# Designed miniproteins, single chains: the designs that were tried, part 27

Each design is a single chain, and the fold is of that chain. pLDDT is the mean over its residues in the fold that is shown.

## One batch from the design tools (miniprotein)

Design m915
Fold by ESMFold2-Fast:
Structure m915 (fold): chain A 80 residues (1-80)
Amino acid sequence: SVSLTMRAIAVLTEAWLLKKMIENNKISVEEAQKQLDAIEKELKDLRSRVGESSNPELVEKTLREAEKLIEEARKLIEEK
């Protein structure tokens, strides 16, 4: 559905913004970890519901991009 697609885009946007905050030292490591865990839980929930979308391919692609940003953000905080 459009709603599920919009939620996937929101997760992608949140992951991108969080990564930028980590890169620019605008967030603590502890807070960044908590936000990454929350975003990852939402991503996993949305992935389990991909079949409910009118465009499951677009949703899955969007969630894969978000997962990549989450992985990159986790690597940044692990090196601190």
Scores: mean pLDDT 85

Design m916
Fold by ESMFold2-Fast:
Structure m916 (fold): chain A 99 residues (1-99)
Amino acid sequence: EKEKKIEELKKQIDEAVSNEITHRILIHAAERYRKEVLEPNYQAELARLKAEGRSDIPALEARYQAEVAETDAFIAQHRALEKEYSEKRDKLLEELKKI
């Protein structure tokens, strides 16, 4: 029964670690998207509109700010979940040490 309890805790720890890693990957992907896709596309479009003397720059800025806000909210949500699974992992590791 002691061996079975250890195996069960190890499975729960592995699940918590897997979830923590998944959310960390999603955070990194979203941060990369913001830096490598959103910002360069915004700068390229802004430069084009300025070169053409167009007046729809405020509309472009509003769209960019909305996309940044959505991406930042996604990052914040997944950071909260990463922290939750990290804390769960630490508690399970403490329980394992008591066996």
Scores: mean pLDDT 87

Design m917
Fold by ESMFold2-Fast:
Structure m917 (fold): chain A 109 residues (1-109)
Amino acid sequence: STEELKEILKEILKIIERNTELVLELMKVDPSRLNYLIGLLLRNIGLQEEIHRLLQGKPTKEQVIKIAEEVQSITQEILEIAKKVNESLAKQASEVLQEINEILEKLRA
């Protein structure tokens, strides 16, 4: 239903917020990747804008899956960087990746 898809979009927004916090912490730990990490923040902002547009309309399951797949991709990139520089941030990124994977499995069922 449209209502269920909107609730999932709100869950995805919370995941994007956690990804933003992880990227900001990575910027403090690994300044050599600053430009790349800024790129990840800009992708997060674009996804937040798209989700806010969908919340004002009638999102389709296909649109929500596409957004969730892009969030999964960003989270995986965050995890790969975190694994190289900070064990605590890597653990947090792994937990966020598990949550977005569970959302995708639920959407594809």
Scores: mean pLDDT 91

Design m918
Fold by ESMFold2-Fast:
Structure m918 (fold): chain A 96 residues (1-96)
Amino acid sequence: SLIEQAIRVAERGIELLSKAINEGNVYVPEAVRAAREGARLLRERPDLAGLARTLESAARVLEEVGKQPTSIMSEASVGMAAIAMAVTRLVLRKLA
């Protein structure tokens, strides 16, 4: 189902952001792609448009992290994106 696909994408995004925190920003571009794919899937359902916008916002934040030198603010941005994906996964699991 679409919800099961979106859950798997969110789980992949969380894994990639965990790697970004522990191993470096090389995983950030893949996390951006995961957030964008999740948003694309969720946009297919009007009732999930709010979650789609949350993942789009996370993707934009991560894109900015990829453009700038590593800093405490970039680490905070990665953490906020991870929270957004974790909340999205939690909500989707209640709908599955």
Scores: mean pLDDT 80

Design m919
Fold by ESMFold2-Fast:
Structure m919 (fold): chain A 60 residues (1-60)
Amino acid sequence: MKEELIEGFKRAAATAVRLGRKDLANLFIEKAKELGMPEEEVEKIKQAVDAGNADEVRKI
């Protein structure tokens, strides 16, 4: 249940990056963090969002 929601937020963040909306991508990542996404995974995704790499956000 939590894992499915985290994956949903990761996919939403990737879509937001693709649309040029880093603000929305960061919001979705913060929600995933609240649901228990590991800190090391959060850090990797934030780096991918900052780089504008939607494919990397989706893969992590």
Scores: mean pLDDT 80

Design m920
Fold by ESMFold2-Fast:
Structure m920 (fold): chain A 76 residues (1-76)
Amino acid sequence: LSDEQRAALVEELRARAAELARDPARAGLSTDLQGAADGIERHPESAELILRRLRQRAAAEGDEATVALTERALAS
């Protein structure tokens, strides 16, 4: 990921986490997205690993929107 693509990804992850945080049933996934955004920002070298883990968690939770987001980012 370029610096611009990484900044956009972090912003998109935080925006999605805020949306999920409005539903108490989705609070765990919201926390995972916030953690992924913070992790990518602090450790860009770990972005692929963080995204793969987030994709796996989102798939297990049935959140297709977050799966699509992580797959798009991994394809970049």
Scores: mean pLDDT 85

Design m921
Fold by ESMFold2-Fast:
Structure m921 (fold): chain A 90 residues (1-90)
Amino acid sequence: GEKIFKEAVELSGEAGQLAGEADELARLGGDKEEAQALFKKAGELLAKAKETAQKLPDPSSAASGVKGVEDAGERLGELAKELGLEEIKI
């Protein structure tokens, strides 16, 4: 349980860090294609976090973990829209 939860949290954290880098790059007038690539990688990490959360042995904890990742994905999608980047699919 705890190891799986920690892995899901770590993957979500890495996704947030990459999204932050993409945001900074886009706002500073950097390469939009590079920002979009970082944003896509953040989405891939959230997809892994969701799959990892689904492996939690308690169904209630698994459902809660999946919802947390989906909520993070929605926030990432809002950021993508603000920056004019493509939507993240989770």
Scores: mean pLDDT 76

Design m922
Fold by ESMFold2-Fast:
Structure m922 (fold): chain A 63 residues (1-63)
Amino acid sequence: EVEKLIEEYLKLVEERLKKLGFDDATIQRILELVRKNLREIAEKDGPEKLREYVENAKKSLEK
């Protein structure tokens, strides 16, 4: 569940960064950092906090 939520969100981030004109190397570095941070949130604050974070961040991306 947590891994699926993280990977689905990272796909949205990747698409947004490509649209903004970032290069592939930079995108991969950002995705790695975001994945690490999301996993730390899930481990430290729990999956409920991760879900809230992803939902809020997704709304910001969609605008």
Scores: mean pLDDT 79

Design m923
Fold by ESMFold2-Fast:
Structure m923 (fold): chain A 102 residues (1-102)
Amino acid sequence: AMLRERVESARRVTEAAAEELGKLGYDPEIVELVRRMSGAPLEEFERIVAELKKKGVLTGARFVGPALRGADGSLYHLVTLTLKTPDGKEITVTTVVRLPAP
């Protein structure tokens, strides 16, 4: 229950944060990339991180807490992203990445 609740909470927070990014004037491509990160496989997640860094939008990414096991035996990790806003401030987005299957 707690494990599933944490993963689902991270997904909901990521979606809410993506909506907020649109309101802050981020390009729709950036908003879409952030949405796609939620639950993405580690390889895809790393590609999106690299793209966001290349665009100068992502200033930080850090793993939070322990790895979490999902219902399908897959491991997930919570990640906090720090994004630079168009007006020079920062916003924090929490998402979840799917680690390689055992």
Scores: mean pLDDT 74

Design m924
Fold by ESMFold2-Fast:
Structure m924 (fold): chain A 94 residues (1-94)
Amino acid sequence: MEERKREYEERLKELLRLLEEYLKRRPDMTEEDIRRALEAVRAELERIYESEDEEVLEELAEKMGVSKEEAREIIKRLREEAERARELLRKELE
């Protein structure tokens, strides 16, 4: 398997899991909102993870039905949690 592709797939799964947990902790979001947000993040994850581009943030916010500021906070938290999870995974394997 290609190491780069495997790493992106692993990171994608972890980010989606963390996003789902983050959104489930919010009482203002319905299950439909969470599902829609997960679909939007999955489609845009590659750009989101490596980019701080405002256009990406706006598009994601629109797809998730949240404000641009809220989307930025979600991405920030998701990135922090994903980085922590990835670090833990690497330490377990190495």
Scores: mean pLDDT 61

Design m925
Fold by ESMFold2-Fast:
Structure m925 (fold): chain A 80 residues (1-80)
Amino acid sequence: MTFAERVGREARERYKKLNLTKEEIINGMKGIANEFAKVDPERAERIKQKIEEAKNKTLDEVIDIYGEIVAERARLLEER
C-alpha cells in the first residue's frame, strides 16, 4: 500500500466516525478540486466529475469518493 492509498483509507475511516452530512463532504471535495485547479487542471476536472457523480450517491459512497480524492491529493504532493 502506498502512502497516498493509506492517507485515502484513513480519511474514509475518519469521516465515517464524524457524522458529517453528504453536503459537508461534497463541499470539502470542492475545496480540494480548487487547489488542484491551480497546479493540475486535468486532475481538477476529473475531481469535479467525481463530485458531480457524488451528488447522486449514498453517504457511504460519497465518503469513499472523498477518500479517493484525498489519496490523489497526497500523490500530487509526493510528485514534487
Scores: mean pLDDT 79

Design m926
Fold by ESMFold2-Fast:
Structure m926 (fold): chain A 65 residues (1-65)
Amino acid sequence: SKKAEEALEILKISIENVVEEATLEQIIEGLKEGLESSKDEFSEEEKEYILKEAKKYVEELLKKL
């Protein structure tokens, strides 16, 4: 969905700002916390999609480091 894509885009920017200073585990934990606090705004499918794509993006950035 467009809402999930927009949220993912914002999260990617946040990930880029912290990937050098935080562990993969810390980044993923923060993303899960954010999605959980926004549960009324996102469906379970949207949350799963956002988390999956964000995790993939973190892994991609770490491979370039």
Scores: mean pLDDT 74

Design m927
Fold by ESMFold2-Fast:
Structure m927 (fold): chain A 80 residues (1-80)
Amino acid sequence: SELREQALRGVERARGELAKAREALAGNEEAARVLAALEEAIEEARRRIEAAKSDEEVLAIMRELDARLRAAGDELRALL
């Protein structure tokens, strides 16, 4: 599925942004906790996408991950 491949590329992009955020916020313990939870969410999304039975399921997982990424961004901004 092209959509599944696109979604997995999206997960890889999210991992890249996570790595950049971790570097930028190094030494902030509160940020480290938010980023650790986000890392778990990204890895769970990857597993769910790989196991998904339909494009509709992949889209739902990606919407959930997008919402989680936005929430984490808001939490990190509140810490700065």
Scores: mean pLDDT 87

Design m928
Fold by ESMFold2-Fast:
Structure m928 (fold): chain A 88 residues (1-88)
Amino acid sequence: METFEKLVKKAELLAEYLEPLDPETAKRIRELVEEAKEYEKKGDIRKATSLLTAALLLGIGAIEDIILNSDKETQEKLKEKLTEISKE
């Protein structure tokens, strides 16, 4: 339960950080999180965890792509946000 709640929080933070830069990916992350919550509520912990993992990987990949195509200021801000997420 605690681990699932931690993954949900990390995915929601990724979506929040991406929303101004990549709103479509942010929306998709939120959709995966909501689907994961539904499976967790039904007791399908494996499916729920799989969906959260997919949401986290999608978010990280999107941030990586933005960093590669962004100016130095945007790159540094995104690196800081990733570090904040990793500490939670």
Scores: mean pLDDT 78

Design m929
Fold by ESMFold2-Fast:
Structure m929 (fold): chain A 81 residues (1-81)
Amino acid sequence: SVEEGLKKLEEFFKKYIDKLDDLEAMKKLLYEEYKIELSDEEVKLVQKVLKLLYEYYKTKDEKEREKILEEYRKLAEEWEK
């Protein structure tokens, strides 16, 4: 299950990493692949979260990992407000 999830995440980033900064491409991807229709503000939040997850997945530096986790915590706190 965990291994399956990690492989799906890796496949997602391999296919779509170049589109993470493209708001319209991300909106289209979410709608076509996942049947999710989001506002521009919601898509921007998804883009930020996915960028942080990608950086965390790719980094081997412990200090960079801590910085990424801190940025994620800030986004999660803003989401809940």
Scores: mean pLDDT 74

Design m930
Fold by ESMFold2-Fast:
Structure m930 (fold): chain A 65 residues (1-65)
Amino acid sequence: SIIAEAVAEANILHLRVKGYIESIEERDGGLVIHVKEVTPEVEKAIENLSKALLEAGRKPAELIE
């Protein structure tokens, strides 16, 4: 769904604007989000992104500190 993909992209933009993301890479067909520090706020934001990715037919995001 174009809408589900747009929601996933909006979640990625939110993470970037908040400065949570150090880098993003693709691994085994999924997104790996590298962050400087894992906080409860970061974990919740990644959970929201993963829900959006699943709705778009993609794998949930993996979080690495």
Scores: mean pLDDT 79

Design m931
Fold by ESMFold2-Fast:
Structure m931 (fold): chain A 93 residues (1-93)
Amino acid sequence: SAEFEELVRRAVEADQAGDYKEAARLYLEAAKLDPSRRPLLLGQAGEAYDKAGDYKEAAELYRQSSDLFESMGDTERAEYYRKLAEEAEKKAE
């Protein structure tokens, strides 16, 4: 939808501008509009929090993304976000 596309576009622009927390917020709002894209959008929100230094929040979102991709049989993306979660967990003290 136009609303979904606008939220994703704004999230990408916020991320490119270094406004990582706003990017994460926009990705999470987009995830509410399209549940089929939720696993990927949770992963992108996690990456934004990771860039912001919010490692605990990033790890939680990466784990959620990984679990959802695993449940769908997308092993490659599940493993990708699992590794990012482990790295963020190490950074979170």
Scores: mean pLDDT 90

Design m932
Fold by ESMFold2-Fast:
Structure m932 (fold): chain A 55 residues (1-55)
Amino acid sequence: SSLEESIKLNEKALENGREMLKKLEARGAPEDTIARYKKAVDQLEAQIKKLKEEL
């Protein structure tokens, strides 16, 4: 279904976002950069939760 496909795509984006965040934190990226990526990860997690609640 379209909803299941959306969940799959968002989960892939979340995995990529988490990997990038780990790399940024490991190399000591600027706090503003880390904060932006954390916000994006949090938003993706919230969106996935919403989509799964609609299944």
Scores: mean pLDDT 85

Design m933
Fold by ESMFold2-Fast:
Structure m933 (fold): chain A 91 residues (1-91)
Amino acid sequence: VETAKQLLEEGDTDTAQVLTDGSYIESSKLVKEGKNLKESSINLSNVGDIYEKLGRKDTAIQMYQMSVDAATKAGDDKLAKENQKKLEELE
């Protein structure tokens, strides 16, 4: 996702979008299965940041909501609070 952010800044929106979509699909599946919840939360938050930069605010909100849910299920209250703050800034 960090590479996708760099590509977006360089104007390579298509490659950034493809990498971001792949990360979302993988992390969404892991959250649904209850696996790697903390890592998935971090990745979904980063994916949300990229969608926000792409002007896709509704999608970014969904990513941050899933990120908060994953962090909460992982028992990582600090991560959940950080991601909740991002969500509140977009709602």
Scores: mean pLDDT 74

Design m934
Fold by ESMFold2-Fast:
Structure m934 (fold): chain A 69 residues (1-69)
Amino acid sequence: SGDKEREKIIQQRIEYLNMSKDDQKKLFEQLRKKLEDEGVKVEDNTSLDTLLTRVQTLERQKKLKELNG
């Protein structure tokens, strides 16, 4: 079900909002690196929410590929 995946996204967003600005920048760089490794262009002004959504989409696609491939 998608509900558990949605809960994880929401929890991660709450954690990011409670993080220091420096920690948010580190997390942004980590998420950007994951997306760029998959060939996804990321702009420096992209929100953490957008990066989280994209990373979650990639993780979902990987899991679906593992289950169905």
Scores: mean pLDDT 74

Design m935
Fold by ESMFold2-Fast:
Structure m935 (fold): chain A 87 residues (1-87)
Amino acid sequence: MPSVEEVEELFKELLENIDNPEKLKEVLAKFAEKGKTVTDPEVQKLLEEIVLLLQELLEQDLSPAQREALIGRIKELAKRMIEKLEE
């Protein structure tokens, strides 16, 4: 299982590099790699949803409003994943 600290660091890196597609791809790869070590099905599902939203952020020509909404969804899923990891 990834630690709470590892997940928080990945989300910090994601948010700091949200406007850098190259760095965002690196963060996406790190989330996908962490998914391979997850044994809790609920945490795995949250991680898979975050990966899908990150792919959407990278692949779609999004308006600023759509981008903000998508980032907000990622933040909410991140909070849920951290809360679940603390259980």
Scores: mean pLDDT 76

Design m936
Fold by ESMFold2-Fast:
Structure m936 (fold): chain A 67 residues (1-67)
Amino acid sequence: STDERIAQLRKEVADLKQQILDINQQLQQLQQNQADPRQIAIKQTVLGILQAAVDFYEELIRRLEES
């Protein structure tokens, strides 16, 4: 059902948001410790990809809820 699809997508979004929190904490630690700029850049790239995925799934959920 549509409700089951929305529930599954919301679980996926929750998991992605947890990954974003974890990476943000890692980035804060790397920046505080003056870590290798390449490691920081890689984490920032991954963060951008995860945020785009959240935005995509949230838009999909919105469209399903409006149907």
Scores: mean pLDDT 87

Design m937
Fold by ESMFold2-Fast:
Structure m937 (fold): chain A 95 residues (1-95)
Amino acid sequence: MIPEELNEFYKKLIEKYIEKTEELENILKNNAIISGVEVFYLLWKAYLEGKISEEEFNKVVEEIIEEEKKLDEKEAKEVEELKKEFEEVVARKKA
């Protein structure tokens, strides 16, 4: 379970950038866990679908990393590592 402040931050990001699925709505409604890693995957999908720019994606991921660092340094590191991995995957597909 994530702290309420971080949960509210993620809800705002999802509402702004991410298309809500029924599964995601149920997770948010029940205050069931949205982690920085889960939000990263949703934002990455939105970027691939052209719903957010590369600049906005990088800015939002940086905000996630900063908020996670305040609460869970391990989760912040996992988000940073996933960002690098997905950048490599996208570069490989476009090469």
Scores: mean pLDDT 68

Design m938
Fold by ESMFold2-Fast:
Structure m938 (fold): chain A 62 residues (1-62)
Amino acid sequence: SELLRAQALAELELALSTLKDPELRQQVQELQRRFEAGELKPVDVLEEVGVLVLKEAVERVT
């Protein structure tokens, strides 16, 4: 779906602008590379970005 691709790109951009942890940012950059290379489906990108964002949130309260 073109809509899901647009959403995945938007979430990648948002994550790169908001994440503070350099290791998590590197993982998002790798997801972006793999998505642009056609190695990942949009839904997989959305799921993985969500996990990385939640990991940083947990680190800040744990």
Scores: mean pLDDT 83

Design m939
Fold by ESMFold2-Fast:
Structure m939 (fold): chain A 110 residues (1-110)
Amino acid sequence: SEEDKEKLKKLTEEILKLLEEAKERIVKAMEEKNFEEAKRIMKEFWEKVKELIDEIGKIDSELAEKLAKEVQELLDKINDALENKASPEEISKLFDEAIERIKEIAKESL
């Protein structure tokens, strides 16, 4: 329905907003060499995004699965980067690449 399509767009937009917020906060924590804060922010971000993906899954399970895969891959890459004390620039790039992929998924599905 048009109502479901509009709801999916809003939920996906909220995920993208959370990704941008997490990027800014994690990059700042990394610049300050506060790796524990970066891990805390990533955990907080994951919990919020998981709730949004669950809501999307009630309407479109295929879209939810695609988004969950991209967010999980980002989580894994960021956790690896944090373990290896990657640069703030490398963290920023990982978020930008995930944001672009999620935007492409949204264009194909909505």
Scores: mean pLDDT 87

Design m940
Fold by ESMFold2-Fast:
Structure m940 (fold): chain A 104 residues (1-104)
Amino acid sequence: SPIEELERLIDEFNRLFIEAMRARDAGDRARVSALLQQMRALMDEILRLLRELGVPDARIEAIRETFDRMMDLLQSDDPRDQLYAQLYAISMSSEVLVLIRQAR
């Protein structure tokens, strides 16, 4: 099911996000870079599946914008930006889950 695939991709994205935060806290720049590349690839796949499920382009664009802001904040050296990155990640995951429920 495309819905089950989306749920698995979101779970994987959340796992990578937590790992990226841990790598950032450890000062491992190479690991952060690799994890961010994996997160971008997962987001492209999530957005592709949402488009296939008939989610309007405006909603997909809003998710992409939230993702881009989250990625910028995650790359910041400011600890406060780390907290904002978490809020954007939660907001994005919540939006995708709402769209999954609406697609049924």
Scores: mean pLDDT 84

Design m941
Fold by ESMFold2-Fast:
Structure m941 (fold): chain A 72 residues (1-72)
Amino acid sequence: MTPLHEAARAGDLELVRELLAAMPPSANINEPVPAEEDPALAGKTALHLAEEAGHEEIVRLLREHGASSRLF
């Protein structure tokens, strides 16, 4: 997983803010978790992980930066 995936899942708001501030515009904020790292989380974005964990402030920050969750 990217550091953003781990921070969003863990509820580390401060780390999410730092990662987003340091993130270049070319970075894919909607990058899914690769199956090789965690098959149970595969295909989930940082926003989806934050939503499932109930981290509303992180969800808000990610959405403000153009993140989207996995659609049904």
Scores: mean pLDDT 72

Design m942
Fold by ESMFold2-Fast:
Structure m942 (fold): chain A 87 residues (1-87)
Amino acid sequence: SAIDEAIVALLDEILELVERLKAGELSVEETIQRIEDLAVGLITRHQLSPEVQARLGALVREVVALLEAGDYEGAIALIKAAKAEAS
């Protein structure tokens, strides 16, 4: 569906941001802010159901927690797993 394609595209953008953070091109704070902005943009643009919003919000919170803990490999693995489920 168009929503599933949009979620996959969001997850690809988040993955790119985490890779740039890992490369030292972005701070943790900049990465988290960009991830949150992307998620809010998707929710508002696609009028996501409360159930989809809740799942996306939970995923974003878990990714943010891993990034704040310095577990960038864990964040990448979680994003890739979520992308596989959305495909």
Scores: mean pLDDT 85

Design m943
Fold by ESMFold2-Fast:
Structure m943 (fold): chain A 74 residues (1-74)
Amino acid sequence: FPDEPGEVEVTEQPVGTDEGTLVLRALSPFRLEVIIDGKRHTLDLRPGEVLVLKGRRLPDGLLEVEEVRKWPAP
C-alpha cells in the first residue's frame, strides 16, 4: 500500500453526526470504509470517479450509509 492516504476532493459532507450527503471525487486511487445495513464495507475508487453517499456520520467517525451512487471517470 502507498504510505500516503488516497487524495480526494470533497464537495459536500454531513455536519457532525447529522444525516446528509457526502460527495467525493477521487484524485488518486482511494479506499473508504463505510457501514451499510449494519455491516462494514470497503469502497474502492479509481482516479476521476465520483462517489455520492447518503447517510449519517457515527460518533466513531465511520459513515452509516443508506444510499450509494458511483459515477465513472469522464
Scores: mean pLDDT 71

Design m944
Fold by ESMFold2-Fast:
Structure m944 (fold): chain A 58 residues (1-58)
Amino acid sequence: STSKRIEQLQFRITFLRFVRDVEEMLRSYIDPDELERSRELIDETIRELEREIERLRR
């Protein structure tokens, strides 16, 4: 169902935000350029998932 799919996408967004927070917590152990690249990829993926949720809500 659409509701179940939206919940799965929301869970994936929550997980990606958790990963981003963990990388920020460990930032002193990560190369700054790699950290920035990872943040950009996570943020872009979250935006794609949010767009998919918006499409499903229509």
Scores: mean pLDDT 88

Design m945
Fold by ESMFold2-Fast:
Structure m945 (fold): chain A 107 residues (1-107)
Amino acid sequence: DALNRQVLLLQQTLAAVEDSFDRIIDLLKDEEVKAAVKETRRHIEEIARNALKSGKIINGMKEILRLLEELLKFLEDKDAPEEAIKIAKQMVVMVQDTLRTLEKIEA
């Protein structure tokens, strides 16, 4: 029951993260920055698949959060469009909120 609830929450959060990535990519003009963002998205998808297969949902979500925080810093360092940076900040907050909910399910 707890694991099934964590799986559903991960899947819902992943769908929202993927939508946010599409919005960020559409705002970017630099092809090198776009390629880096697309690679981060691909790594997040790989982590999510591994978390689902292993049942280690919280560990997977923590790793996803780390990559999103790194992505946010990368976008700021590359002076990406302010709207893209704002979406990335909201994505980080959303995943932090999801992690807090996942930890409560395990409590």
Scores: mean pLDDT 88

Design m946
Fold by ESMFold2-Fast:
Structure m946 (fold): chain A 86 residues (1-86)
Amino acid sequence: MLVYFSSPIPVKDEDTPEDIARKVFEKYGEDVDGVKFTTKDGREFLLRVKGLSLEEVAEKIEEFLKENKLEVKDLSSVRGFRFMGS
């Protein structure tokens, strides 16, 4: 079962991928399995971050944005999730 944490983190236009990664770890901890990005136009993207360091998560966010032709300013929020179950 996939469970989202109760409150998303707002993404600011001035945030860097490193700022987003830091906020994810500060709010949800290093045990997050992944994150869901929501864009300002309502698109959703899932990114697996389990087992990655803060620096690796920041790099993966940067790659994700580049691959999807997105900028940080196109994001509205990020929400952590974890796998619940044995």
Scores: mean pLDDT 79

Design m947
Fold by ESMFold2-Fast:
Structure m947 (fold): chain A 83 residues (1-83)
Amino acid sequence: TELAKEAEALIKEAAKLLKEVKDKEAILKAIGHIIDAIGALFEAELLEEKGGPEEEAEKAYKEALEAAKKAVEIAKEGIEKDG
């Protein structure tokens, strides 16, 4: 799914950005959102595997995407605060 690919790409970007963050609090918050994104991806995949409603799987993929976006945002803000 396109949403899953976007979420995975953003998780990867957030992880890369976190290598540049010095603030441990920002790192922990971003990691929390990465975990939320991964959890939502697993939930969506499990829903598809069990033949659950397509709409519920799409919602879980969208939740993964939003969590991944938040992780990137926090990592970028952490870098800005370090400067």
Scores: mean pLDDT 82

Design m948
Fold by ESMFold2-Fast:
Structure m948 (fold): chain A 81 residues (1-81)
Amino acid sequence: REEILAAARAHGEALGRAAAADPERAREAAERLLAVAPSQPPEEAEALRRMAEALRLAAEGKGEEGIELAAEAAREAAERA
């Protein structure tokens, strides 16, 4: 369990770092996640919105904040699975 949560967090951190490296793609990805969120179940919609916010923060130069939010969102999603 802890190993899976740690792996999910690492995956989220990697996504946040990628978003910081490519702000245009990160903004496009965030917009797509927000567009899909309303069609998903409430808990999944919240996870998508959190990830979209993380990508947007990383794209705006708040990389540390965005990376941490992405890591947390991925970990919570894995814990619910």
Scores: mean pLDDT 76

Design m949
Fold by ESMFold2-Fast:
Structure m949 (fold): chain A 83 residues (1-83)
Amino acid sequence: LEEVAEETVERLKEFGKKYPKAKDALEKAAEEIRRLVEEGDIEGAETVLAATADAVAAAVSPEAAKEIEELLEEDARALEEAA
């Protein structure tokens, strides 16, 4: 579970480098996901991942949001299976 959360956090940070306008939102999402997973709130972590895609759509583009959403769907699945 912690390993999957670390991979998700790392991926969000990489997206922040690719999409600088969304960097603050992606960094905040990474911190929230790490905290929620530590608390055992997997549903909360999945909710933050979904909200992150919406924030990227607003800050960058719907196309960037789709790319992030597709990759984060794999991370959300891994979090659910690891829980």
Scores: mean pLDDT 74

